# Designed miniproteins, single chains, continued (4), part 70

Each design is a single chain, and the fold is of that chain. pLDDT is the mean over its residues in the fold that is shown.

## One batch from the design tools (miniprotein)

Design m14423
Fold by ESMFold2-Fast:
Structure m14423 (fold): chain A 106 residues (1-106)
Amino acid sequence: SAAAEAARRRVEEIERKVEKLKEEMDKLIEEKKKKLGLTELSTEEQEELLKELEKVIRERAEELGLPEEAVELVLAYVRYKIFQTGQELEKYNLAKARYEAYLKKL
């Protein structure tokens, strides 16, 4: 049906925007490491970078019209990329499950 086709298109648009935002975040993380001349960030530098990226994610998500489930996914992704702890991986997996459940309801 036309409704099912429109729903599929909405899913594809959200997924493309999420992947683009993740790529933008990956670039910002690598640029920060390069600017500091470091392969690894200190805990203080990780927290400062996270605060900067959380602001960028929320501003970009508003511009892109992303649902909160997608915003939470990208936030959890960035936290895991920066801290690489089991706790952040668990939070990322939960955010991913919520995001996938949201897309299935479209």
Scores: mean pLDDT 86

Design m14424
Fold by ESMFold2-Fast:
Structure m14424 (fold): chain A 68 residues (1-68)
Amino acid sequence: SVLDEFKAEAEELLERFRAGEISAEEAEKQLSDLMQRVGKENELSEEEQRELLRIATSAAAEIRRLAA
């Protein structure tokens, strides 16, 4: 599903950040860009929109936690 693909890409982004390949700023930017692209290019239900936001919020919180 689109949400499973988004979750996998968000997890890959977190792993790249943990490996030191990208900065926290770049990771947050790429996560935001990915979320916006998925939301704009797909006709998501209200349930799918909530899940997309939940996945993105969780990943962003983890980036900020690790950057602190």
Scores: mean pLDDT 82

Design m14425
Fold by ESMFold2-Fast:
Structure m14425 (fold): chain A 89 residues (1-89)
Amino acid sequence: TLEALRKDPDLALGLAQLALAVEVTSLVGKPASEVEEAGRRVRELLEKVAKATDLKIESVEVRVEGDVVRARARTSHGEVSAEVSLTTG
């Protein structure tokens, strides 16, 4: 429930981490052009989580280094991150 997310910032961070992991994992097997669009989707998703909880999203970074995508977000209650290989998963 939303009340549980507001009472427990660790639970809210868990939701943000899950959302980030799902979005980044969806990039497996996608061309590099879709990874650039994914950066915007990740930010929009995290902002929606922040609006549903008491988390403030302070920064979002999505980087492509060769075949590896690294996504990281800093929030008012901690940092969430996910990494995936585009070639192996």
Scores: mean pLDDT 72

Design m14426
Fold by ESMFold2-Fast:
Parts: sequence; C-alpha cells; structure tokens
Structure m14426 (fold): chain A 94 residues (1-94)
Amino acid sequence: NYFDKALQLIDYLIQNPDMSNDDKYQKGQQAGDYFSQFLIQKGVLPPSMSKKMGQMFGDMASRNPQRARQFMLDFMATYYKMQGQDALAAQYRR
C-alpha cells in the first residue's frame, strides 16, 4: 500500500524530469513519507529510524528519483532476505 504509493511517486518523478524544483521537492518528500509509513506499518524499523529513513529517502527522491527507486527496492529486498523471506525479497528486486 504505502510502498506502492511511494513507488508511484518516484516513477512519476522519473517520467516528468522537467517538473519545477518545488514540485520535485514536494513529490519527493511525499514519497519519503509513504516509505516511512510503510516501514512503520510493517515493523521493518523502529518509528524514529523509519522517520529518519523516510526523510533521507525523500531528499534522495527529490534530487535523483532513479537512485531513490533502486535504493528503495534494494533496501526492502535486503531486509526480507535477512529475514529469510527470499520469495518476498525477490518481489522487491523486480
């Protein structure tokens, strides 16, 4: 849910490179908020760390959405692999 919302915003940023810097910042921060909510909802990280990760991700998404997309997928793939959930990890590798 929140993961898909974050991914959709990142894909939108990638597809619309000529957006204003203000719009890129707002969309990036929104993607970061969704990613943070996903991490909290799934219990991936403690709330404080999830918020920090979301803020870092939002900044990355605003500046380099392609890198942010790869980071998000790699992060979740690594997390689920470390949990022994290889099938779920594979979903995030696309």
Scores: mean pLDDT 81

Design m14427
Fold by ESMFold2-Fast:
Structure m14427 (fold): chain A 60 residues (1-60)
Amino acid sequence: SSAERKKRLQEEFLRRYEEYLATQGPPGVSQEELEAIREKIRQRIENSDVKELERLLRAL
């Protein structure tokens, strides 16, 4: 229930963020920089509770 909802929100955010990076992300960013951004976002999402994940999804 709660853990399943958190997992679904994490997966949804990461999916939408990858779409954002592919279509609207900054041009000219190196692969190294892009990977660092992905890792930082992944860590934040993994450490966020359900309310924070819902807030982040609305901002994206």
Scores: mean pLDDT 78

Design m14428
Fold by ESMFold2-Fast:
Structure m14428 (fold): chain A 66 residues (1-66)
Amino acid sequence: LELPEEARKIAEEYLKRITEAVKAGNLDEANQIAVELYKELSKLISKEDAALVATQVLGRALKEAE
């Protein structure tokens, strides 16, 4: 996935926040943070790419929290 530097930094910051929420068992919070990530990324990249990145970040956080 080709991301601008700014979008990559945002995704990395949100990955940490989502992983923390998942580890705490707060799946509702994790989903809310993923939606925030989608909105922030949609300002910088296409909505299609923003949705893909937000979904991948959430999926990665779920795997890393195991």
Scores: mean pLDDT 82

Design m14429
Fold by ESMFold2-Fast:
Structure m14429 (fold): chain A 74 residues (1-74)
Amino acid sequence: SEEELIKKIKEIVESGLPADEAVRRVTALLREAGVPVEHIARISKLVLDYLEAETEEEKERYFEQIKKLVREAM
């Protein structure tokens, strides 16, 4: 489900993994879930932006965009 996929993405980005590894894990999850490659590229960029964000407000904004794209793609 979209909700379970979003939950798994949240767990990965909050795991403290290096950005490269977190992006690779999210990309693998999205591919396994059958998300189109164009959406995978956009979501992966937002994951990187989330991880590089310095404020909680910016992280929340990027994560809302991730949720929207996941729901759009599924």
Scores: mean pLDDT 86

Design m14430
Fold by ESMFold2-Fast:
Structure m14430 (fold): chain A 65 residues (1-65)
Amino acid sequence: MKKVHVVVLPPAPGVPAVELTITDDEEELQANIAKLRAAVPPEHQDWVDRVEAAMRKAAELLKKK
């Protein structure tokens, strides 16, 4: 299993930095996406959608190695 540890800072004031793991394991990847979504206010969920797309693309690249 390949893992990349990342820290993302949401664009919302007062929301702390969120530590996430990008992994080639679909279950762990989905759990990390859910963790980010829960940490970000509803008005910034469009940003979370963009980060989710980037995380899924990165996970696919990890699988190819």
Scores: mean pLDDT 77

Design m14431
Fold by ESMFold2-Fast:
Structure m14431 (fold): chain A 68 residues (1-68)
Amino acid sequence: AAEGVARIQAALPKLTPEERLLFGYILAQGRVPSDEELAKALGISRSTVRRHRKRLEELLGMPLEEAL
């Protein structure tokens, strides 16, 4: 929703470069891709994707799917 996107934009300056790459890709897709899709697109492991997603959701205080 609109409030979720606003929270994402506000959180971007607080993210690591790796987290920003993941989040930027998700925003560009307009949806939350699977961990496998994100891992393939970004050239990182699925475990790394899961860790970044968890940290992003902790920063947002909501699941990524609800933020989009």
Scores: mean pLDDT 76

Design m14432
Fold by ESMFold2-Fast:
Structure m14432 (fold): chain A 67 residues (1-67)
Amino acid sequence: MVLSDENAARVVDLLVEMAGASEEQARAVVDLANELGDPSLVTVEQVMERTGLSEAQARRAVQLLKM
């Protein structure tokens, strides 16, 4: 499911505030979720490869996508 601009902006804000991601990294996570069609399919490894986030930040991002 493709996130609307409003939902994408909200997820970006949460990733920046709670996972310590930059806006560019947070947007890349949202893009990844949209490419997979389901946020629950996003893995820690894919987030790290796509964004360069640390393993700890990537784990937090994946948890936030599942909330």
Scores: mean pLDDT 77

Design m14433
Fold by ESMFold2-Fast:
Structure m14433 (fold): chain A 90 residues (1-90)
Amino acid sequence: DWVEFNRLASKAARELGVERTVEILKKAAEETKNKAIQVELLNLARVAEEHPAFPFPYAVAKIIEKHGLETLEKLLKSGKIEDFIKALKE
């Protein structure tokens, strides 16, 4: 569960890096019409810059890259770690 998530998020971190992760998250924040999701995405971009060891921002950016913003918005509304793991594997 969390071990698998952290493994996949760490893989995303190695693939994207901080700069690309921040770019994806900030662009997604501009494109979303949901203000709560915009605030969350901007917060995740800040976390990626200030705390680059935290895995969650990379996982979110990777899901946007692979599946798009709409898929991420559904995952953020459900909040289920298993759904994030599935999206990262697909």
Scores: mean pLDDT 85

Design m14434
Fold by ESMFold2-Fast:
Structure m14434 (fold): chain A 75 residues (1-75)
Amino acid sequence: MNKEDLEKLAEEVAKRLRDLGVSDEQTEAARNAVLNQDLPALMGVLWDALAAGEITREQALEIARYVREKLGTLR
């Protein structure tokens, strides 16, 4: 994955989290995790947002699956 594709994916994830009402701090952490291709860090942010009641388990799993699929497509 090149830098531009990675930045686009990070912005898509950040927008989705903002649309769900996740805090700016958690949204930035998720964006940085995607930019660093750090899936454990992204899962941590999604788990924290779930624990805070900002997103549902289903929404967290959908975001995680989407990021894994996009990162896996670009070998």
Scores: mean pLDDT 81

Design m14435
Fold by ESMFold2-Fast:
Structure m14435 (fold): chain A 73 residues (1-73)
Amino acid sequence: SAAEQAVEDLLGALPLDAALAARARALFTKHPELARQLLEKIKSDESLIPAAIAALREPDPAVMLARLRALLE
């Protein structure tokens, strides 16, 4: 599906280890629109990649989601 493709495209754009990629896939599968919006934002500004990776490393899922949404303004 287009939603599944957006998740895989975003994961491919981020240099994640296997554990972090699995965590990110679980989150973005629940929030596919967030994955699509983040992919579009990163395509326009690759300097956001380190911030996106830092957000994904956040152990609290609610804080992780809030940090990722903050990247979209």
Scores: mean pLDDT 84

Design m14436
Fold by ESMFold2-Fast:
Structure m14436 (fold): chain A 58 residues (1-58)
Amino acid sequence: TAEEKIREGAELIEKGRKILKEGVESGDQKKLNEGIGKILRGIGLRFEGAIQLGVPME
């Protein structure tokens, strides 16, 4: 679950980067927004997973 969130987050960041690049190259504002949104969501998922793995369970 935590490891799955980290992997899912990494995949979202990668997809977002590709879409963002397409948006920059085409001047497509929708793709720019979509790419940024996926990158931010991916970062959030990785952060959630990292906390679950890195925080000591008391």
Scores: mean pLDDT 78

Design m14437
Fold by ESMFold2-Fast:
Structure m14437 (fold): chain A 113 residues (1-113)
Amino acid sequence: SVLERLKEACDRLLEAVRKEENPEIRELALRAVEAIRRALEALLAGDIAKAIGYLLRAIGEIIELEKLGAPKEIIDALRTLLRCALEASKDEELAKEALKILEKLIEELRELL
């Protein structure tokens, strides 16, 4: 399911961030997840303009991570989180569960910073 893929990507991102020594890469990974969560929240609310803004922020943060030479595992996990969030946005119940999963990930990432 999309939620299973989302949880797997969360676990992969947490493992990769725990091993990351560059604090800028860790901070950008957190910001990317926050932007993905905000985009999903806006999509669930029907605010397409706000959702586009947060999607562009998430994409921009992933591009910045690539420029910094972030591990492929971080980049791939973030791309999977973004794709899963967009898929979950098509169903209200899936979107609400995905928001809870992303919120837990944000809390866990903040503890690592």
Scores: mean pLDDT 90

Design m14438
Fold by ESMFold2-Fast:
Structure m14438 (fold): chain A 65 residues (1-65)
Amino acid sequence: SVEELVREVQLAESAEAALAALRRLEKTGDLEALDRALKSMHVRFGDDPAVRAAIARVSARIRAA
């Protein structure tokens, strides 16, 4: 479920695990769930360049909707 994917991002123990869960969540098209996941990733892994790039990409998608 979408809620399970959001929890996978929120509970991810590494930036790599969070990014993998975010990629699966992106396939659902649930922009509200994506926004919640991005907020968690920013707080926990905001210093990681791959996380910053993913946040920028997905934020642009949310704003375009």
Scores: mean pLDDT 85

Design m14439
Fold by ESMFold2-Fast:
Structure m14439 (fold): chain A 110 residues (1-110)
Amino acid sequence: SDEEIERLAELAVESLKDAAKLLVSLGIMDRLPTEEELELVKELTKEFAREVIANPDADPQALVDRYVAELRKRLLEMGVPESFVEKFAFIFRGVLLSLADLIRKKIAEK
């Protein structure tokens, strides 16, 4: 449902925010993501979740690679520095892989 996809996207954004906060505290990232950057993550995560639900047997690595590439492209077009984009993309990849696993497990249980 659209409500379930919204909930999954909200959980993914919170996980990404927590990971970014940790990397900032360790001096690995220079700043926390902006609200505009987090809204982009939310939009891409909703699209990703819809694709995983529609084709749960698809290669999760290939799908994640495509969405991570789109995030990198969109952030660079927004003027975000390459160094920040690479670190942000790394976190986003981990979040999407975890989300795909969660969605597939829930589908397999029914």
Scores: mean pLDDT 86

Design m14440
Fold by ESMFold2-Fast:
Structure m14440 (fold): chain A 80 residues (1-80)
Amino acid sequence: MSKEKLIEILEKVRDLSPEEAKKKLIEELSKYVSKEIAEKAAEHAVTLLEGGMSADEIAEEVLELIDRLEEAEKVEKELK
């Protein structure tokens, strides 16, 4: 997922309720990552949106979180 695409999604959900924003973010993110990662990333993004953070800043935070969660998933699968 590109940062620009995530910013676009965040701006579209900004005017929605937290519940609707989370649902839409999970739907969009699940196209690129696992449902577990999408849910965690969406929850974090909604919290930041409620805190008044800019879509650009939220996109950076969410992409960093997704990268960390994907690495953790791979480590769990490769556990020796």
Scores: mean pLDDT 80

Design m14441
Fold by ESMFold2-Fast:
Structure m14441 (fold): chain A 55 residues (1-55)
Amino acid sequence: MDQVIAEMEALAAQSTDPDLRTFLQQAIDYLRQTGDVAAGRDLLDGARQQMAYHS
């Protein structure tokens, strides 16, 4: 889980989209609270795909 959170934090730092940054911060908080690694991976993959389309 720590790796997923670290990658989300890195992605948020790279993003110029304020909505995506807000989403990633909320996702990190959710993961820290629940420990749901599978949901974390899905959220991270979705965020990466969104950034690829907006780059």
Scores: mean pLDDT 75

Design m14442
Fold by ESMFold2-Fast:
Structure m14442 (fold): chain A 85 residues (1-85)
Amino acid sequence: SREALLAELRALLAQLRELLANDAPVAELVAVLKEAVRLMAEGAGLDPEAAVAELEAALAGLSDEEIRLAIAGMVAQNEALLAAL
């Protein structure tokens, strides 16, 4: 259900927030982000594998610091959007 999907997305965003707060390796951040992107794509009726491939392409060539900043911004934005629901 959409409610179950939103609950799982909230849990993944909380996990990303904790990993960021603990300065976790970028590989762990990216792994959780891929799960969140799959879930968002499924909720939107899109191909989850295509969405993950686009994410991997977007992250290609970025430094670890650039990836952390991008993920931190995305987590903050999506937390705000979910809080408004």
Scores: mean pLDDT 84

Design m14443
Fold by ESMFold2-Fast:
Structure m14443 (fold): chain A 70 residues (1-70)
Amino acid sequence: SVVEEITEEALRAHLPPEAAATVLAAMREMARNGEVSAEQEAAVLALEPALRAAEEGILEEGRRLAEEAL
């Protein structure tokens, strides 16, 4: 989906590849099953400081990509 593509690109632009992959895997699982595994939840929680620090950049990049795609 366009939303998934925008989210992936925004995360990859502002997070290390491993962190972006972890968040994307959890998001895909949530979309598929409505929940994430305890291991995925713990991994995302461990990334919370990095996500918080990158939050503005991720949101601004996502908005820019959405404007370009839509």
Scores: mean pLDDT 77

Design m14444
Fold by ESMFold2-Fast:
Structure m14444 (fold): chain A 86 residues (1-86)
Amino acid sequence: TPAAQRLEELLDRLGDLLDQANRAIQQGDLDTAQRILEEARRVLEEARRLVREHRDQVSPIQLARLAVLGGELYVQERIVENMRKR
């Protein structure tokens, strides 16, 4: 369905952004990492809205991917916050 296809695009983008943020962290560029994670947060919230609006069109595997990527984003945000705070 169009909603399932859009969700797939958002999940793929979220994964790419998390990979980019991880590379920025490895390079010590915390400002770039934070900016990328803020974009990832926007993508995650868009995906969550799509799931709420089109629950009947979303597969269990897409819900599992969203949960995993959301957890990964949360962990990376905490890491960057902790590194910036110190």
Scores: mean pLDDT 88

Design m14445
Fold by ESMFold2-Fast:
Structure m14445 (fold): chain A 70 residues (1-70)
Amino acid sequence: SLQERIDQLTDQAKRFSELSPEERQQWFSELSQAYLEALRQKDQELLKRVQETMFIADERLQEEVRKRLE
């Protein structure tokens, strides 16, 4: 289901710094597909979860950048 796919993407986002470049590219592709699917379904809760998942990955990337600059 779309919900299960988003759950898996969320789990990966929490470990985003541990993902390879290829895994990160695959993650973005799958998240984009999930986002479009949620938009087509007009499911506000799924859209919110996709956005939260993207925010988690972004937070991990920002943390990596901050540590690199120190």
Scores: mean pLDDT 82

Design m14446
Fold by ESMFold2-Fast:
Structure m14446 (fold): chain A 69 residues (1-69)
Amino acid sequence: SPSEQQKQQLLEQAQRHDRALQGAQERGEREVARAEAESPELGEKVRAEWQAGIDHLQSSRDSLLKQAE
C-alpha cells in the first residue's frame, strides 16, 4: 500500500488531471463547433483529435487513482 505522503501526491496529481480533463472537454467542444462551422470533415477530424487527448487524460487519471488505493 502507498504511504500517506505518496497517496497525497497521487491524489493531487489526479486532481490536476481532473481539472485538465474538464478544461479539455470544454475547449474541445468549442474547437469542434468552430471546425464544424468551417466544414463537417474538419469537425470530424478535430473531434477525433480532442477525443484522443481526453481519453489519454482519463487513462492517466484512472491510473493515478488506482495507485492511490
Scores: mean pLDDT 83

Design m14447
Fold by ESMFold2-Fast:
Structure m14447 (fold): chain A 86 residues (1-86)
Amino acid sequence: EEEEKLKELEEKAREAYKLIEAGNYEEAAKIIAEFLKEAHRTSLRAQGVTDEDEIEAKIKEAVEKNKKQAEKHDLSEVEKKTLEIL
């Protein structure tokens, strides 16, 4: 299951990269946002968190924390759009 999820995330990462290469930053940002949410969910499940409400709450907290952290960095347009979608 972990290997299967990792494979899915890798495929999404490759698709997002191709979109960035083509200059389609908006569609790439959507894929990256979903990728980050799924990666975080997979990580939480691997840590033994199985309650879906708790997983969603932790993802929300991580997103808010990342947005605050991003205020300290100069972000690319793709990164800014990804945070807007998250």
Scores: mean pLDDT 73

Design m14448
Fold by ESMFold2-Fast:
Structure m14448 (fold): chain A 80 residues (1-80)
Amino acid sequence: MEEEIEKLVEEGAKKLMEAEMEGVPEKTEEQEKGWLEMAKKNILGEVDGRFVPRTEKAKKILEETKKKLEELKKKKEELE
């Protein structure tokens, strides 16, 4: 259960980061890691929602990931 939530957040954050960083030819590893951590925080709701995706693809990924995370958390609570 917890592993599934963590995996979903990791995969979603990576996709979100890649979508948001698409078209940025000079991105560095440090920038990617920082962006990935910010994306994870935003997906988990730990950031004040000030993370605003710039691309349509990134917006879709963020919303889909949040929705999946909420469904997974609900299932975890209902299974006990």
Scores: mean pLDDT 69

Design m14449
Fold by ESMFold2-Fast:
Order: structure tokens, then sequence, then C-alpha cells
Structure m14449 (fold): chain A 108 residues (1-108)
């Protein structure tokens, strides 16, 4: 694995850890760092997998912060990466998260 792939993976792990700890602001910060690191990964499949996981984690953290429009954007990015990887089950799961965030916007 490249240095950028290792960095993106670690930053995603920190984002997930902060999400679990309910520190959503730090989860957002590390997920955004993971996305920037992942973009620098030369291997397309590894890059897409890292971008998928980082954007899903970002979407979850933004959803918990009540930033539903930004969460929808992050989940849509994650869904496109899942589709490029041929992962239809993950794309379907992300579509469900998009709909959950859209329902929150309707109640706003």
Amino acid sequence: LSREAVRAGLETSFAQGYLYAKNYEMAVDFARRAIESAKKVKDEEVRLKLLLEANETLGKALFRLGKYEEAIKSFREAKEYALKLGDESTAQRLEKKIKEAEEKLKKK
C-alpha cells in the first residue's frame, strides 16, 4: 500500500472512532482529511474504496450534527463510489441513508 493509502485508512479509522465516541465535529474533521488523502492514491480500486468509506463516515457524522443537506451530499458521493466498484448492496444501503436524511429535512 502507498503512504497516502495508509494515511487515508488511518484518518478514516480516527473518524470512525470519534463517531463512536459521539465527538461528531472531530469525526467530520478526520473524515475530510481522509477524503483528501484518498484522492492522492494512484491505485483506482484502492482510491475508490477509501473515498467510499471516508464519505460514508463524513455523511454519518454530519447527519448526527443535524447537517442533513451536507450529509446527503456525502452519502451521494459514497454511493457513486460504491457503484463504480460494482458494490450494489452498499449503494442500496447508502440510498436508505440518503432517504433518512431527506425525511429529516422535510421535518425542518
Scores: mean pLDDT 90

Design m14450
Fold by ESMFold2-Fast:
Structure m14450 (fold): chain A 64 residues (1-64)
Amino acid sequence: MVTDKEGAGAAEIAKALGGAAAVQLTGKSMGLRVDAARGAEGVDRAAAEGDGKAAQESVQSGIV
């Protein structure tokens, strides 16, 4: 199939959506909320990494 490139793009988009596609795939009321929370955790973790990186830099410089 000449659409292999589009297939790979679709998989990347599903991951980039932070689990939005997984929420649709479960099709369960309870599963939908669990997957939505998982997607939100990914976004919150990215923000927390910004703060954590600054904190780790401060600790490394202060101790060493």
Scores: mean pLDDT 50

Design m14451
Fold by ESMFold2-Fast:
Structure m14451 (fold): chain A 67 residues (1-67)
Amino acid sequence: GVEEEITVTRPEPVSVADIKDAVGAEVAQKVKDYNYLSDDSVILQGQTLILKGLSEEDVQKLKDFLS
């Protein structure tokens, strides 16, 4: 799997549930686990996220969603 860090450029706050709805439950769970987030965590513009254990396709979908 890919391991990289991204900076969130999306201006609107994003929840783990928003990632689940946009990209998928497995992707949302891995983002939650590797970034020490809870289900009620809010991801803000300028925040750095560690992307680990995802496919290249899922990483690209996440980048597209978070920009």
Scores: mean pLDDT 82

Design m14452
Fold by ESMFold2-Fast:
Structure m14452 (fold): chain A 100 residues (1-100)
Amino acid sequence: GKLDEEIYKRLEELAKQAEELAKNKDFEGFKKVFEEMLEELEKAKYPKEHILGLAKAYVAVATFIAPEEVVLKLAEELAKRTGDDSIPEEAKKLLELKKK
């Protein structure tokens, strides 16, 4: 519906901002934008799998622009937020791949 179209446009704009901030290694700005995207999906009561997908993308990008300790803490916070314990496990795997 119209609300879904407005949310989609907002998420597309936020995703573009997040990509630019990630390229500049601005983790604080990137975090703020991704938190806003997650809040928009949660407020709109999007399916859990869409929220989880966005949370996993957030962690994946964070592994390249933030220190390991910050990434692990973020993954734990997102696991609590989504109720999915696979997020910290995926973060650990991505961090190990980054070391190679």
Scores: mean pLDDT 83

Design m14453
Fold by ESMFold2-Fast:
Structure m14453 (fold): chain A 103 residues (1-103)
Amino acid sequence: SLADWLKSIDGKTLRLTAKDGSEEYFYVIKTSDTLALFVSSKRVFVAEIDEEKNTIILTDTVTGERYTLTKVSDTTATLKNEETGEEYTLTLEEKADFSKLKA
């Protein structure tokens, strides 16, 4: 389930890759069974499980921009900006790499 997947990535780092090759690293902090924070050096998303759509909705805490996360595998998801339609890949890093969050 998405709730089990969210639990499995708690305390881990996800690498976001855009089409232009730019990267952003998010540390995942699970706050409840359906809620997490995705924290980068640039922004914070609130992540909420949408059980009806079997997706996770990420909301930028400053801009209010919404992204839809679709799980592909235990280590890969796609992220889509709901306004622009721009797509990103999220990849689970094998090791928590906190150095990427400070740079």
Scores: mean pLDDT 83

Design m14454
Fold by ESMFold2-Fast:
Structure m14454 (fold): chain A 81 residues (1-81)
Amino acid sequence: SGKKLFYEYAEKLNKVMEKIQKAVEEKDMKLFEEAKKEAEKIIKEIEENMSKLPKEYQPLLKQMIEVLEGNMKKAEEYLAS
């Protein structure tokens, strides 16, 4: 079901976002690099399957991806400083 797939993707995005937050809190660049690779893989999977989701859920996932990408950029800048 489209609702189930949406929640599965939302949970995967939330888990990787929590991992990015932990990397920032612990100042762990290795953990950040692992989380970034996981995020890129999940984003690619979502983008490839976006058309299979109900149209009403597509904007919500796109917003979650945009937030995740923004958080990754900020985390990378913080950890590189």
Scores: mean pLDDT 88

Design m14455
Fold by ESMFold2-Fast:
Structure m14455 (fold): chain A 78 residues (1-78)
Amino acid sequence: SAAETAQRLQQALQQQQLAQDMERIRAFYAQHSDDDAVRALYDRALAGYRLVQGTPESGKQGLALIEESMAALEAMEA
């Protein structure tokens, strides 16, 4: 159905965005590994990524942690 097709497309776009955000966080940590604040956002993102690999309920919590880490990263780049 059209609804099932739209849902699969949204899930694919979400997975692509997740992969992009995680790579950006990893690259940022690689450049600033001695910064405790950068380590904290990296550890949070890794915890979030682990939760996304679990249940749908844990996945929502995991996405929130990754979004929080991205917000922290963007604040540090500003």
Scores: mean pLDDT 85

Design m14456
Fold by ESMFold2-Fast:
Structure m14456 (fold): chain A 96 residues (1-96)
Amino acid sequence: GDGTLTPHDLAMLYFRKALTDSPTMEEALALLREAARLLGAEVLEEGVTATSAWVRARDRATGEEFTLAVSDDPANAATNQANQAALRALDARLNA
C-alpha cells in the first residue's frame, strides 16, 4: 500500500477537484471550503455564481489571507490566474 496522504496533499486534491470535477459551482464552493480547512485556514468570506465559486480565507498560523477560486468559463483569465497563484502559494507553504 501507498503511504498516508498529508493534509496538504489532501488540500491540493480538493482544490483540484473544485477546478476539474464539480457538477455545480455550489459543489465547487464546498470543495474550496474543505481545501481551506485542510490548510488550517479560517473562512472569512465566500461567494458563488452560476459560473464561479470562491473562498477568501486566513491562515490561522500566520494571519495571511488568500483566495481560492474556480470558474466554469475557460475565458475567465483573472479567475484562472488567481487559481494558479493560489496553487503556487499552497506549493510554497508545503515546501517551506
Scores: mean pLDDT 67

Design m14457
Fold by ESMFold2-Fast:
Structure m14457 (fold): chain A 71 residues (1-71)
Amino acid sequence: MEGEALALWYEAMRSTQEQAQQLGQQVADLSEEAGLKGLYRLQKMVAAGASEEELERLREEGRRRAEEERR
């Protein structure tokens, strides 16, 4: 019966989506801490008269480190 197969597929997909959402939340929590440290460092460099180019590079480094921690 095709209806039973569809119901099973929807249940499986819903479970997978719920697990993915929970994992996403865990990753977001870890990335938030890394992001806050990055922002604090950027503010310090601005006060020291750092160039916009240097600030952009530091931001990219922080983003990449957060990406590494997510894996």
Scores: mean pLDDT 62

